# Designed miniproteins, single chains, part 64

Each design is a single chain, and the fold is of that chain. pLDDT is the mean over its residues in the fold that is shown.

## One batch from the design tools (miniprotein)

Design m2197
Fold by ESMFold2-Fast:
Structure m2197 (fold): chain A 97 residues (1-97)
Amino acid sequence: MPKIISNSELAEYLAKNPNAKVLVLTPGNVDFVKRVIDALPPSATLTIVLFPTGDVQGEQEVFKLAKENGVEVIYFDDPRVLDVYEEADVIVVDDTK
């Protein structure tokens, strides 16, 4: 069962858990995703779950950034979401905006 943390706790969590399977929930906040990627050690894994709110530009930039960093992006209604959710060590929720 994954632990849920705020984005402000992420860097400290990853410093203690460098091999964590990180799951990010975001509507397409590129700055938030970039912060997560920048904090992520090479031994950790990241999967992004996208719940669309109509920010097409944000969604496209998240997909582009994820592709460049070898990170998987899944829509919230994708059947893989349940598997990724259950296998995650930690969930970071973009609750800022």
Scores: mean pLDDT 78

Design m2198
Fold by ESMFold2-Fast:
Structure m2198 (fold): chain A 74 residues (1-74)
Amino acid sequence: EEKIRFYRQGAEAAEKMVEKLRDNAKKYEELAKYYSDQPELKKAYEGMAKAHRDGAEFYEKIREQLRKKAEELE
């Protein structure tokens, strides 16, 4: 019972992290478009967007693993 609950809570926390990182990536992509005339700022915001997208993908994999472990224990 308690182990299943911890894995489910972990999966939910990872899902919330994915949402935050994806939202941040979209904001940085919008900023990169807004500063298209400033190549250094554009590249910086594109880099931040990529880092947040990569982070979201990482946490999505963690979420899937935790969800599978919870299901295996049922």
Scores: mean pLDDT 85

Design m2199
Fold by ESMFold2-Fast:
Structure m2199 (fold): chain A 60 residues (1-60)
Amino acid sequence: DVEELLQRHQEERLQRRAAALEAGFDELMQKISELEKDNPEYKSEALKGFAELKARMQAL
């Protein structure tokens, strides 16, 4: 039972870290939107990079 509790605790911990990373990613996306207002040309490159990063995060 202790082993199952430890496993569950590790899963919850990983889930919290994933949620924190996703929240941080949301903040980065907001900053990208601000950068797009100044330099729309950054949109293509930045969005491509963030799309890849988001896919990797969701694979976690």
Scores: mean pLDDT 70

Design m2200
Fold by ESMFold2-Fast:
Structure m2200 (fold): chain A 70 residues (1-70)
Amino acid sequence: SSAQLQRSRQLAREIRDSLLEAARKVLEELLPAAKAGDPKAQRMVALARSFLEQLPASEVAALLAEMQAA
């Protein structure tokens, strides 16, 4: 049972990391277009921000630091 719990936690982490990477990519690639007034880009950026608001502050801070380092 502990091995099954570890596998479930690992899968949950991998899904979360994939969603964080997708949110980071949306912010990096679409934020300039959203600021320029592109409605599609604005909607995608809003969805990414909404997802990040559901995460612990430490994970959001790490993502923002990675974006600033790029």
Scores: mean pLDDT 74

Design m2201
Fold by ESMFold2-Fast:
Structure m2201 (fold): chain A 73 residues (1-73)
Amino acid sequence: SDAEVRELERRLAELERQITEAIEAKDRQRQLALLQERVAVLDRIYALTGDPRYRARRDALQAQIAALEAELA
């Protein structure tokens, strides 16, 4: 529903702020967890909307997560 999509978009904005805070704090574990949560939110918006822009954002984010996981190994 439109209301659910609006709530999820607000959650994306909140997660972006939290990710910035984690980066500033150099908390890589928290940064990784927040990025993974952002993927889940993008997947849900894509499931509700079918808008390929959310899939593209999700795929780009998943690549960033893989790179960060490799750096932290």
Scores: mean pLDDT 87

Design m2202
Fold by ESMFold2-Fast:
Structure m2202 (fold): chain A 84 residues (1-84)
Amino acid sequence: AKAVVTLTLSEEVEAEVGDYVVSTTTGAVIGKVIGAEGKILEVEAGSAEAARKGAKVGDKVEVYGKDGKRVGESTIEGVEVKEF
């Protein structure tokens, strides 16, 4: 099942809808940004299991635009996973 991951970041990343979030701690792609507001990113992950493995409090993330350019880097301070 697909999942939405709500990430609370240590610093605001100027992410846009369609950007990709990658864990630099695990190397895994967490998913695609579907919402961004301040330090909070909503990310659509391919599965809830992949989301829970890829996004942990204390892990570092990088955000990449659809053109492959790095948008920013931050640390995960909060994770909420919602399955649908």
Scores: mean pLDDT 81

Design m2203
Fold by ESMFold2-Fast:
Structure m2203 (fold): chain A 70 residues (1-70)
Amino acid sequence: KVKEYSEELVRKAEEGDVQTALDVLGELTLALVNAMVNRSSSDDIKALLDGVLRASDIVDRKLREEEKRK
């Protein structure tokens, strides 16, 4: 289901490198846009929006970590 899918992708972003987190953010963003265009349930849209926001935070954190590593 959409909530489980979103949560699994967010876990992959957290566990992976910066590129994995970016890929997850992109995939969840596309899924969110598709859900909105297809007028999916509000629960599905909320689950994907939550995933996008969480993946965005993970990306920001990992990019800051990469910059410090240099």
Scores: mean pLDDT 81

Design m2204
Fold by ESMFold2-Fast:
Structure m2204 (fold): chain A 91 residues (1-91)
Amino acid sequence: MAELQKLREEYGAKLEEMLKDPEFRKFLEEIDKRLEEAGDLSPEEKLKVEEEELDELIDYLKKKDPEAAKIAEEYKKAYMEEMKKKVAEAK
């Protein structure tokens, strides 16, 4: 899906810019660590954890950069739809 790829690129570019902020970088490291600590999850469980982490990231971004938060929200919607479809097809 070209739309998801474009949103991923826009989101990635904003993340690269925000990674110049040490506070934001620490926040991302804590999210990544939590995902790693979750261990061997089913695809459905992993998707639920990823959704929760994206929600936390979006809430953080709303306070720091509302424009980046909007991009992250659009990325989350497109990503979740695509991943839910893939998980359903894998059954």
Scores: mean pLDDT 74

Design m2205
Fold by ESMFold2-Fast:
Structure m2205 (fold): chain A 83 residues (1-83)
Amino acid sequence: SLEEELKKKEEKLFDEIRALLVRRYGDQARIDALVAKYEAEGFSRVEAAVVAGLELDIEHTDNPRFKEALRREIERIRERAKG
């Protein structure tokens, strides 16, 4: 079904995002903990992985404008997740 195809594509996207984060940051335990945290907040698995990546970008940048842009993007994703 279309729903099964979308779920399969979402699982693939999650795996690709997680692999990118592991390659970029190296801390699998921290990445998985952030994903679990955001899944518990009601995000989809893909949304949780994206938000985890944005959180890690905030932690690893010293640019205040970039930090603020990343925080705004997290809030946009949160708003979309609520419907």
Scores: mean pLDDT 85

Design m2206
Fold by ESMFold2-Fast:
Structure m2206 (fold): chain A 76 residues (1-76)
Amino acid sequence: SALVEETKKFIAEQRPAAEEEIAKFPEEKREIMLRIVELQEEGLLRKAEKGTSELDEEEKKLLEEIQKLRAELDAL
């Protein structure tokens, strides 16, 4: 679908800037930050595929994992 392709392009264009910013942090934080980015990108693709802004169980699980990783990052 056009929305999925546009979302993939957006992710591809944003990823290098995110990786450059993350690379400035200590290795311990970089791994967690990169994982958060990966989960956010997965969430964007799932929403594009579904064609809706409604939260489903898969999106809720992604948000829970992101929140867990953010808590781990804050604890470092």
Scores: mean pLDDT 81

Design m2207
Fold by ESMFold2-Fast:
Structure m2207 (fold): chain A 81 residues (1-81)
Amino acid sequence: TEELKEEIRKKLEEKLKEILSKIKDPLVQTRVRNIAEWYLKELEELAETVSREEALKALEDVIKVLEDTAKWLIERAEQRK
């Protein structure tokens, strides 16, 4: 379980770093980081109850949500002055 949690954290942090590198707005970066931290807690709890394969599949779904959320936040920030 702890080994799986560490794997999830490392993979999420690496993907988060890639997503954040495409974001120029510091407020959008902060919001995406906060959302990622919330999902990390949920994934760590999930890793205690499901198989490694299921937990990693959930991680991939979370990454897609973070990418979509980042795009939405960027568009929304561009409309704000």
Scores: mean pLDDT 80

Design m2208
Fold by ESMFold2-Fast:
Structure m2208 (fold): chain A 55 residues (1-55)
Amino acid sequence: SELEREIAEVLAAFPPEFQEAVREMIAHVIEAADGDEAAVTAFLRDMLAELKKGN
């Protein structure tokens, strides 16, 4: 799944000690999006791009 790949890449951008908290935040975003998986995927992709740019 494209969403699963974006989640994995976002998690990999954080130190292991923060990955559980980030995973929880992503789960809440998915719930708030009420099944709009495409919107969540786009959000995570944008976040990953900013993380790579600032790092």
Scores: mean pLDDT 78

Design m2209
Fold by ESMFold2-Fast:
Structure m2209 (fold): chain A 98 residues (1-98)
Amino acid sequence: MAKEYAEKAEEYARRAVEEMRRAGEASDRGDAETAREHAERAQEYARRATRYAELAVEAAREEGTEEAKEYARRALFYAGIAGLSAGMAAGFARLAER
């Protein structure tokens, strides 16, 4: 169901945000290695969030209901948040390289 895929997209988006926060904390300490590890995990979670958003869109197209379309929109929103978080985490890792 589109709802289950949206819930998974949200779960992975939350994990991507947490990894982004940890990358920022490591960057503030000048720990480039730890910042990179967190950035890589944020990117992995963003990929998973995007995959579940794709599945939610496919399910919504098959179901054709307004409720399923709403879950697909939520899944896409969370995939966007996860992607932005992964990008920010990568930025923090680059700043820590100094």
Scores: mean pLDDT 89

Design m2210
Fold by ESMFold2-Fast:
Structure m2210 (fold): chain A 97 residues (1-97)
Amino acid sequence: MIEEMRKLVRELESIRSELSPEGQRLLEQAKRLLEALEKGDIERARELLGEVTELHSRLLQEVLNSTDPALKRATLEAAELAGKLIGLAQDWIEEQL
């Protein structure tokens, strides 16, 4: 689970330069979430998961509103990666409870 989440964060990092400010903010919060999960800090992980989930919702709206095909593609890819990360982080936190 942690290794899969590390892979997703690395894939998000690889497209950083193609991301909007909201997408870059999601990437930074995703990195903080991964760090909290790796440290076993459940309370901080839950807080950061909430932030990542909110930013993910904003990215989905950005996909719908984007008129630039390249930005739309990058934002959709980031949203798909973030959605997978959220699911894995939720499962990991539930296993710690």
Scores: mean pLDDT 85

Design m2211
Fold by ESMFold2-Fast:
Structure m2211 (fold): chain A 99 residues (1-99)
Amino acid sequence: MDPSKPFTVTVSSPLDEVDTSGLSSISKDIKDLSELPETVAELVKEMMKLTKTDRLVVSLYYGDELIASKTITVKDEEDAERKGREAGEELKKEAEKKL
């Protein structure tokens, strides 16, 4: 694992045609994998509010390399926060196994 290389979290809708504001994805760089659960929870909540879609794809990148992705289905803001946090924890586990 290269400690100088950033991680990027991206949350996207699976279909661009359902964007309500012309946004199909949001992303955030993180310095440490320990930030993943909280970052994913935040981004999933924001995407749900912007797109009003119930199905979201969460992807973790190390630089430009896709490490892992998860598809989640959310019903409300509380479900989005919980499932986003769980997805972040699973992505962290997969990243630690691969790197």
Scores: mean pLDDT 74

Design m2212
Fold by ESMFold2-Fast:
Structure m2212 (fold): chain A 84 residues (1-84)
Amino acid sequence: MERSPDLDEVLEKVKKLPEELLKEAKENPNDDKEEMLKKIEEAEEELEKLYEFLKSTTPLPPEVEKIFEEAFKTLEEARKIVEE
């Protein structure tokens, strides 16, 4: 007997992780630039793997696709702040 993955739990992680990194980048712009970029890269990779997994198992509702798009945009914004 197997439980289906809780999609809401996964989506909450997708939202929270980019927001946390964006906040850290804004509050500590001169702190360990290399370390921050690595964290952002790892988060981007994790989100990309989750997106690919969900997309391969079920048709994604537009709402879920939008959540991932917003998450990737948030990571890109954080990366841009750090790379400045």
Scores: mean pLDDT 74

Design m2213
Fold by ESMFold2-Fast:
Structure m2213 (fold): chain A 90 residues (1-90)
Amino acid sequence: AAIKADLKAQVAKFKVGDKVSISTTGVNGPGMNPIVESVFGKEAKITSTVGGNLQAVVVITDKKAFEAKVNELVDKAGNQAGYIKVEKAN
């Protein structure tokens, strides 16, 4: 519950035009790669990070659509949502 709430709170800070990094983290992170790809794979540049973790970069064009996709990602991840990181890209 807390991890899902924190992730949704982070997303609320983003605005249209922001570049956002969506990545998997930790030892169970690579297991979340298919979930990230199913939600963002059509819209994001996907790269591999060290340790087989996935990174995807998305440009926010519609904030409501982006928030809906993050909600879908969290719902699909369930108890493993803590292995997904969402942050503003450099």
Scores: mean pLDDT 72

Design m2214
Fold by ESMFold2-Fast:
Structure m2214 (fold): chain A 104 residues (1-104)
Amino acid sequence: DSELPIEQAAEKAFKEGDYDKAIRLYTELVAGEQAHVAQGDTSHLERLGDTYLNLGKAYFKSGDYEKAIQYYQLSIDYYTQAGLGDSPKAKEARKNLAEAKKKL
């Protein structure tokens, strides 16, 4: 229901503070990326890391800290599988995970 590609539409929704829309769109994006990984395409592991990081951020902003923790953990796992466990995005996911845990 957007003229933008799904990833750009999700990013726009997040920037506008429409976290429910961002969650919905990032969840749809995860389903597509997971289908590629299930077929053995490891080039989508970093993209899954990015999408789960953004999904975690959207849940955090919506106040669902338990879901934010789950998705930040998934983000870290996929970045690690991609060989990117020490990347800036993986470090951001670990920092955000610690912040979400403090909210419980």
Scores: mean pLDDT 86

Design m2215
Fold by ESMFold2-Fast:
Structure m2215 (fold): chain A 92 residues (1-92)
Amino acid sequence: MMEEIEKRIEELVPKVIEEMRANHGEPAELPEEVQKQLLEKLIKHLEENHPAALRVFKRWVEENPEMSTFEKLLQAYAYAAAQELLRLEEEK
């Protein structure tokens, strides 16, 4: 079921974020206008290529509406990466 894909994405996201932080530390914040443009492009990419990741991301945004654009961008990226990892595992 689609719900199992969403659950797997949610399970992978913390590991993806931890790996990003471990390898790069806290990334410097981009200018807000650039963050917004990247987020809009990433959302469109998720809509076209990773619909399960987009659904989990939208749910997270609704639960965390006060999060900054930068935090939303990091989460969207992590969800996209998690769904790609899951897709690679399906090709076994």
Scores: mean pLDDT 72

Design m2216
Fold by ESMFold2-Fast:
Structure m2216 (fold): chain A 84 residues (1-84)
Amino acid sequence: MSDEEKRALLAAQNAALLAEEAPSLTPEQLARARAILEKEAEAVITGDKELGKEVLEERAELAISLGEDPALVEESMAAAKAAI
């Protein structure tokens, strides 16, 4: 599968996920979630570990903004970041 085909597939999957979450999110939160998913897709396609770590940090910030416990989010992010 080409990088273009991988991007198209991930974009379609991400669009479906965002549509499912859309009724529960503000327009600003939805825009942030979309940007994070697009960045995550690029990290997966390119193998960019630094971009992957940046995605984890942005996901943590979004989760905290949605009311998740900062301590639990930071612990989960640190574990995921160590796995990259």
Scores: mean pLDDT 77

Design m2217
Fold by ESMFold2-Fast:
Parts: sequence; structure tokens; C-alpha cells
Structure m2217 (fold): chain A 97 residues (1-97)
Amino acid sequence: SKLKKEAENTIKFARDELKLSDEMVKELQEILDEYIKLVEAGKRDEAYDFLIEKGTELARKYRQSKDPSAQAGALLAETFVALAEMEKAIDKIIEKR
């Protein structure tokens, strides 16, 4: 699956480049795994809503820390939320065609 490979690459980047803690990497992995499961089940809108909700919660949690790795983790989570909101908007535009 392309999504599974993209998620694996994202987790590797978060661990190796952003130096996120094992706990933060695990939390991000669990969110991405459930997102992929929902997308593969054909529940795309539910998947986007899940990623927006859980990504926002994760970003808020990480933003409470002044640790640069936690701030980088928050920015990564915020980026996933923005991408999910964009994909949800694109799906609505395509449906109106």
C-alpha cells in the first residue's frame, strides 16, 4: 500500500530526523495506523475526521513542552491536520463535478 509506505517513511523521518521520543513516535504511529485502516475500509471522510481530531489533540499535547523535539512533533501533527482538511475539501469539489 502506498499509504502504508508513506506512513513508514513519516515515522522514520520523525524518529531519525526530528528526534522524537519513542513515546511520541508510538502515538503518531497509532494515529497513522488507524487512519490507514479507515481509508482502506473505504471510510475516507471518517478517516479525515479522525486524523483532524487526533492530530489536533496530539499537537496541543506536544505544544505544552518547550522541548524542540516536542515542538517539531506538534508541527508534524499540525501538518497532517492541514493535509486532511485539504483532502476533505478536494473530495467535496470532485463530488460537485
Scores: mean pLDDT 84

Design m2218
Fold by ESMFold2-Fast:
Order: sequence, then structure tokens, then C-alpha cells
Structure m2218 (fold): chain A 87 residues (1-87)
Amino acid sequence: ATVTVSPAAASAAVGESVTLTWTSSEAATSYEFTVYDENGNVVSVTTTTQPSVTVTLSEAGTYYVVVTAHTSSGSATSAAAQLTVSA
């Protein structure tokens, strides 16, 4: 399976909501949406059955988003999308 996150780069203000969507080449049973900070630390993990998540971040910085799709054939992980949060 291939997972593609859109947009590949987004910007938001602190406390502003951003919606990220994705596509999977195979039907997924669930998705794991992981947000990393610029140092590679996990900030949040969201499990969903929908191909979209709305994110609100309270700290300014550069974040990276990775989506893992869980399918009947295994799991597939997206390339990182960048989210820039401004104070």
C-alpha cells in the first residue's frame, strides 16, 4: 500500500485548526496519525478510521506528520508532511 498526505506542507497559527487528508492505495481498517516536533519527539498520536484528521497545536514550531495505514495485507507509512505553527 502507498499512503499520500495532502497538503504536503501547511501553516497555522497557535490554536488554529488545520485539516490534513490522505489517500491509501489499499482499503485500510484504521489509520494512525502521528505528529512529531522538529527534534523527532512524538507530540501526539491519533487513531482514526477516516482519511482525515483536524490538528490544533498550542506551541509554535515546525512539526512533521506521518500517517500509517493498517490494511489486510499489512501496514504502510506516508512520507512526512510539514506543519509550521506561528505564535
Scores: mean pLDDT 82

Design m2219
Fold by ESMFold2-Fast:
Structure m2219 (fold): chain A 96 residues (1-96)
Amino acid sequence: GSLEKLAERYIDEAVRELDAMAASSPETARIHAGEALNAVRGAAYFAKQLPNKEELLEKIREAVRAAVERMKQAGHTEIGDEVLREAERIIEEVAK
């Protein structure tokens, strides 16, 4: 249905924003982190409303972990740790 398509679109957007964050320059990393966290919030909101929410929320968490690992490898450890913590908080709050 339309809700499944919205969830897929928002999850794809979250993955794109997380990838952009992981590939960002030091000057733009914090801005991209904020955009990625907002995209994660939207993805979790739509995922929560579906019967396969557990699978979709885990897909979002997996994308966050992968992007944060890439950020840490690029030397953005502080921002990466902040994003991981905030993404987990957002997903837990939205999913309840």
Scores: mean pLDDT 88

Design m2220
Fold by ESMFold2-Fast:
Order: sequence, then structure tokens, then C-alpha cells
Structure m2220 (fold): chain A 92 residues (1-92)
Amino acid sequence: MRDGALETAKGLGVELPERALEALERAVQLGDVSSVVLFFTGLIAESLGRPVVRTTPLIPQSYIDEVRELERQGLSPLEASLRVVEERVRRL
């Protein structure tokens, strides 16, 4: 998963911080599909310069609402998504 995330980010022209890879690996280890899908949704949104939108029922609306609030505070789509993922995996 880590190597796949790095390759995807490279293909999209997005630089991933180490903490993003750590959060993704933890989500995978926990079987947290919602966090994994949110991570890649945020990565794609970052590459497009667009806000994160709910594209799948696999991501709870509450997670999208938290991401949108963080984006409103000036965080990028990837950074906002990463913070929600980090909070989720920390609680599991």
C-alpha cells in the first residue's frame, strides 16, 4: 500500500509527507476502508485543485463535513483529509 500510494501521488504530481504514509499504513493495518478511501479522495482532490466531495458511501458524510471545515480554515484538500484520517486511526 505505501509504495502504491507513493506511485499514485508521483503520477498525480503531489508530494506526500511521511506522516501521510504512516496514517495510510495504520488505516490499512486496522482494515479501516473509510480512511483509506478518504486518503485517496483527498489526494485526487489535491491534484485537481478542487475541494473534497463525497463520491462514495464508503466515506461517512461526517468525515466530509470535517474535511470541508478544515478546508474552510485554509488547509489543502490533502492536508484536511489527512487530519481526519489521523484522528480516526488514532482512536482505533
Scores: mean pLDDT 78

Design m2221
Fold by ESMFold2-Fast:
Structure m2221 (fold): chain A 75 residues (1-75)
Amino acid sequence: GVPAELLALARELLTLMGQSTEPGNVRFLARRLAALYARSASEEEFVEAALAWLQPPPERREAVRRLLRGTWRSL
């Protein structure tokens, strides 16, 4: 299954980006983040891969980066 930390991260990211937190959207994003986490050898690789996929608005980019780093460190 998907770790609870990635489900929480997905919900926070959707909220921060003004997107729907409907359960299907949360699960879809959490599964994508889990796949990126599994293939990343470092925090930097995970964060940059996730940012490239998410493409957050410039004004939200640093907040998104902070959330991704925090989640990497808690997993």
Scores: mean pLDDT 86

Design m2222
Fold by ESMFold2-Fast:
Formats: structure tokens, C-alpha cells, sequence
Structure m2222 (fold): chain A 102 residues (1-102)
């Protein structure tokens, strides 16, 4: 479940924005996780931000790191994070519906 949700998120993001912003995605999701008091997810995303920030010139490796990190997040917590993201960025609302079906 977690791996399918992680892949669905990353594939959706890449379709909308490309691969260049993966380190910023990790940081944005970390800030949301902290706001929601999701401590485990926040720590996973903090590490993902640190790793992807070292890989700015390697977008394929950034995608792998972020996908792996997201797959470690509890599925219910991940859904909550993406729902909060969709309130600020309405283009993510279709992704929320896709994730609910996994």
C-alpha cells in the first residue's frame, strides 16, 4: 500500500511539474507533517530533504530517494499530508482521490 501511494504521488507530481523540484517537495511535505504533528513522517521527510538536496543535479536519483522515503510513511499519515497539500494547491485534489482507492 505505502509503495503504491508513494509511486502514485511522485508520478503525479512529475506529470505536473517535472523532476527538478523534488528536494523542495520533500521540504514542503515535511513542513505539513510538522504542522499536523506527524512526528515519524516529519523525520522521514527531513532525511529525504537532506538527501535530495545533495542530488539537485541528479533528478532521477532525487525521484528514487523521495519515492523510497514516502513508502516508509504510514499510509493514513501520508493521505493526511497530501490532503493538507491539496488545500493550498488544488491541482493535487485528483491525487487525493487516487490515493484513497489504493
Amino acid sequence: VAEKMAKAFVDYFVKLYGKEAMHLVADALRKIAEKLNLKEAAEILKKAFEETSQLVDKPEEQVKVLTKALSKINPEDFLKIVEELSKKLPEFKPLVEELKKI
Scores: mean pLDDT 81

Design m2223
Fold by ESMFold2-Fast:
Structure m2223 (fold): chain A 85 residues (1-85)
Amino acid sequence: KVEEVKEKLEAWVERLKPPMDEVRELLENKEPLPPELQKALAEAEETLKLFQQLANTTDEEEKKKLLEKLGLDYEAFKELVKEVE
């Protein structure tokens, strides 16, 4: 379960990196975002918002709810954090 959370987080970082680079290039060039990228950006923004809230919260119940919204197992996440500290 801990390995599943780690793999999922690493996969998310790897998958989000290329789309975010493409979005950034289009925004820098002041080009309109294609509808497909607009949807992907909205999903990425919501996901990043949840991760930012997770990083900034100290309430265990709030962490659990945020992790559930991200599709991550709370107990596995706690064990992962303990392993890397």
Scores: mean pLDDT 65

Design m2224
Fold by ESMFold2-Fast:
Structure m2224 (fold): chain A 87 residues (1-87)
Amino acid sequence: STLEEQVSRLAEEAKEALRAGDYETALELVEKMVALTHATVDLTPEQVAELQALFDRLKEAIEAKDEETALELLDRLVAHILAVLRA
């Protein structure tokens, strides 16, 4: 599968985990998505910083068990990754 397909799959699984109240699984899936992006994409320093900032905000929302904010930030993180892949 493509990286885009893998990221989309991980994002859907993370959303399901968040909606189920499984914040630990959601965080693990998000960490896998970020790690996969770093392993497969030659990111600029600016892209690395933006990806890290979005991940840090999402992690804080997940740790706070703020489902609504976590879902919104997850969508933003996925959009950022997909934009980098399409550049």
Scores: mean pLDDT 87

Design m2225
Fold by ESMFold2-Fast:
Structure m2225 (fold): chain A 83 residues (1-83)
Amino acid sequence: NPVLERIIATLDSQPAEKRALALYTLTTHEASRGRLTLEDFRALGAYARAHLSEEQQAQLLAAIEKEPRLSEEQKAAFREGLA
């Protein structure tokens, strides 16, 4: 997915301390536009596991769980990738 590839490239260009906020912001923006699949949400969860600290992962997961613009299936797919 070109949208997912662009998100990942943007995250990789960010300083480590800004990656969690950038991941949240870009994911919610593109999801609200219907541009991310459930597989993309799993890939973003896996990215968070590989590239974010445990504290950043916990903060990001809490933000995703509280996000009313995301469906329960999208939240579950992100959690699956993060595991």
Scores: mean pLDDT 88

Design m2226
Fold by ESMFold2-Fast:
Structure m2226 (fold): chain A 73 residues (1-73)
Amino acid sequence: SPVEKALKELEETLRERQAEIDELGARRMGQPEEVRRFLELIREAGEYILQGKIELAKEKLKEALEVLDEGVA
């Protein structure tokens, strides 16, 4: 149940921010580092959810969202 809730929150957050994710990909084609970092943080969040470490997963998701926000001064 906590794992299912965390996965649903992750999916909903990514869906809500999809336009920004798409823009990050388009704008950073010449600098894949930001896209790579975002994907690595999302992967780590998923791994923590599977391990039942929900609080650590939330921290990684927060860091991923900060990468999206860094593109906006």
Scores: mean pLDDT 74

Design m2227
Fold by ESMFold2-Fast:
Structure m2227 (fold): chain A 72 residues (1-72)
Amino acid sequence: MKEEAVKKIVEEAKKLSELPEEEQKKLAEELSKQDSEGAKLALKLVEAARAGDWEKVEELAREMVEAVEKAA
């Protein structure tokens, strides 16, 4: 279900925000090297999670799920 997929992405974002700052920076660098819509959404999600903006994280997670549903 869409709700479960969004929840899963939010949980992963919380785990990423608990990683050491160096690992978070490395992940952001790797995502910024990728020129794709998914990578752009993932980068914004990581930035929102680092800022503690969980409302933004949930919105971005929903955008990612909708993008996958459109591709399927």
Scores: mean pLDDT 74

Design m2228
Fold by ESMFold2-Fast:
Structure m2228 (fold): chain A 81 residues (1-81)
Amino acid sequence: SESAKKHAEEILNLVERTIELYEKLYEITGDPKYLEKAERLRQILDKIGAHASQLSPEELQALLQEVEDALKEAEEELKKL
């Protein structure tokens, strides 16, 4: 449905924004851990974007939780700068 497509786009946009925050953290700090986080999120983006229909509900939920945790971590790290 149109609603389901829009929701999927919102999730993918959230992952992309989280990647951008980690890239910005790397630009400010020079800490390679932020590049590693960005790369991990790109792998999640590929899995959700290209293979969502092949993921179990548990796998999808775990990936979404990882994105939410990463976003919260990035926002908290940015506040410390």
Scores: mean pLDDT 81

Design m2229
Fold by ESMFold2-Fast:
Structure m2229 (fold): chain A 69 residues (1-69)
Amino acid sequence: SEEERKAALIAQLQTRLDSLKKKIDYYNKKLEEAQKNGDEETVKRLKEAIDNLKKQISDLEARIAELKA
């Protein structure tokens, strides 16, 4: 059914969202370590990766909200 397909898609997107949030937490910890060590190259790369992940999270949250509406 449409409702079953919709529920399955929401569950899939939610699982992906949870994974991306854990990845951000991990990268934030690495960013703190790189900042303490003065590793400017790693800091730059991690900031770019975190920004990209935040965009992906926002897009997924918007899609989940639209599917639930």
Scores: mean pLDDT 89

Design m2230
Fold by ESMFold2-Fast:
Parts: sequence; C-alpha cells; structure tokens
Structure m2230 (fold): chain A 88 residues (1-88)
Amino acid sequence: MKKKVLEKIKEKYDEETVKKAIPVLDEAIELAKKIVEKLLGDNATDDDIVDASVLAAVSLGNTRDGDELMREVGEGLALIGITSSSIK
C-alpha cells in the first residue's frame, strides 16, 4: 500500500510535493482506509484506498500545520474525494 501510494504521488506531482507528502504517508493511508471502509464497505477496492491516500497525503503535506489539524483537514478532503468518485 505505502509503496503504491508513494509511486502514484511521484507520477502525478512534482518532487517538492512528494517530499512534503512522505512524512504524512502512514497517517494519510490509515485515515483513507478508515474513511473508504466507512463509505464503501464491501465495495471498497485497493485502488479507492490508494486514490484517497494520495489526496490525503498531498493535503496533509501541503498544509504542514499541527498534527491534529492536518489529520482533520486530510479526513475532510479524503471524504470529499471518495464521495465524488464513488457511490455516495
């Protein structure tokens, strides 16, 4: 999972954005898994989790302000991203 998310970020974003996303990758993946499972349940795919994790990691890495606030912002953005591309 983590390797696939990191590769996808490197593919879509510049090196500076990747560097900022790396410190928050584990947190972003954990957050994305929780939200995807809650929204999609049995319809959750690994690709949905990867896409949500990419969005969350980029968002958390770019804001860079306080651990708890970054987590909340990432959660909201991941939820919106999943809802736009998924069943809800």
Scores: mean pLDDT 67

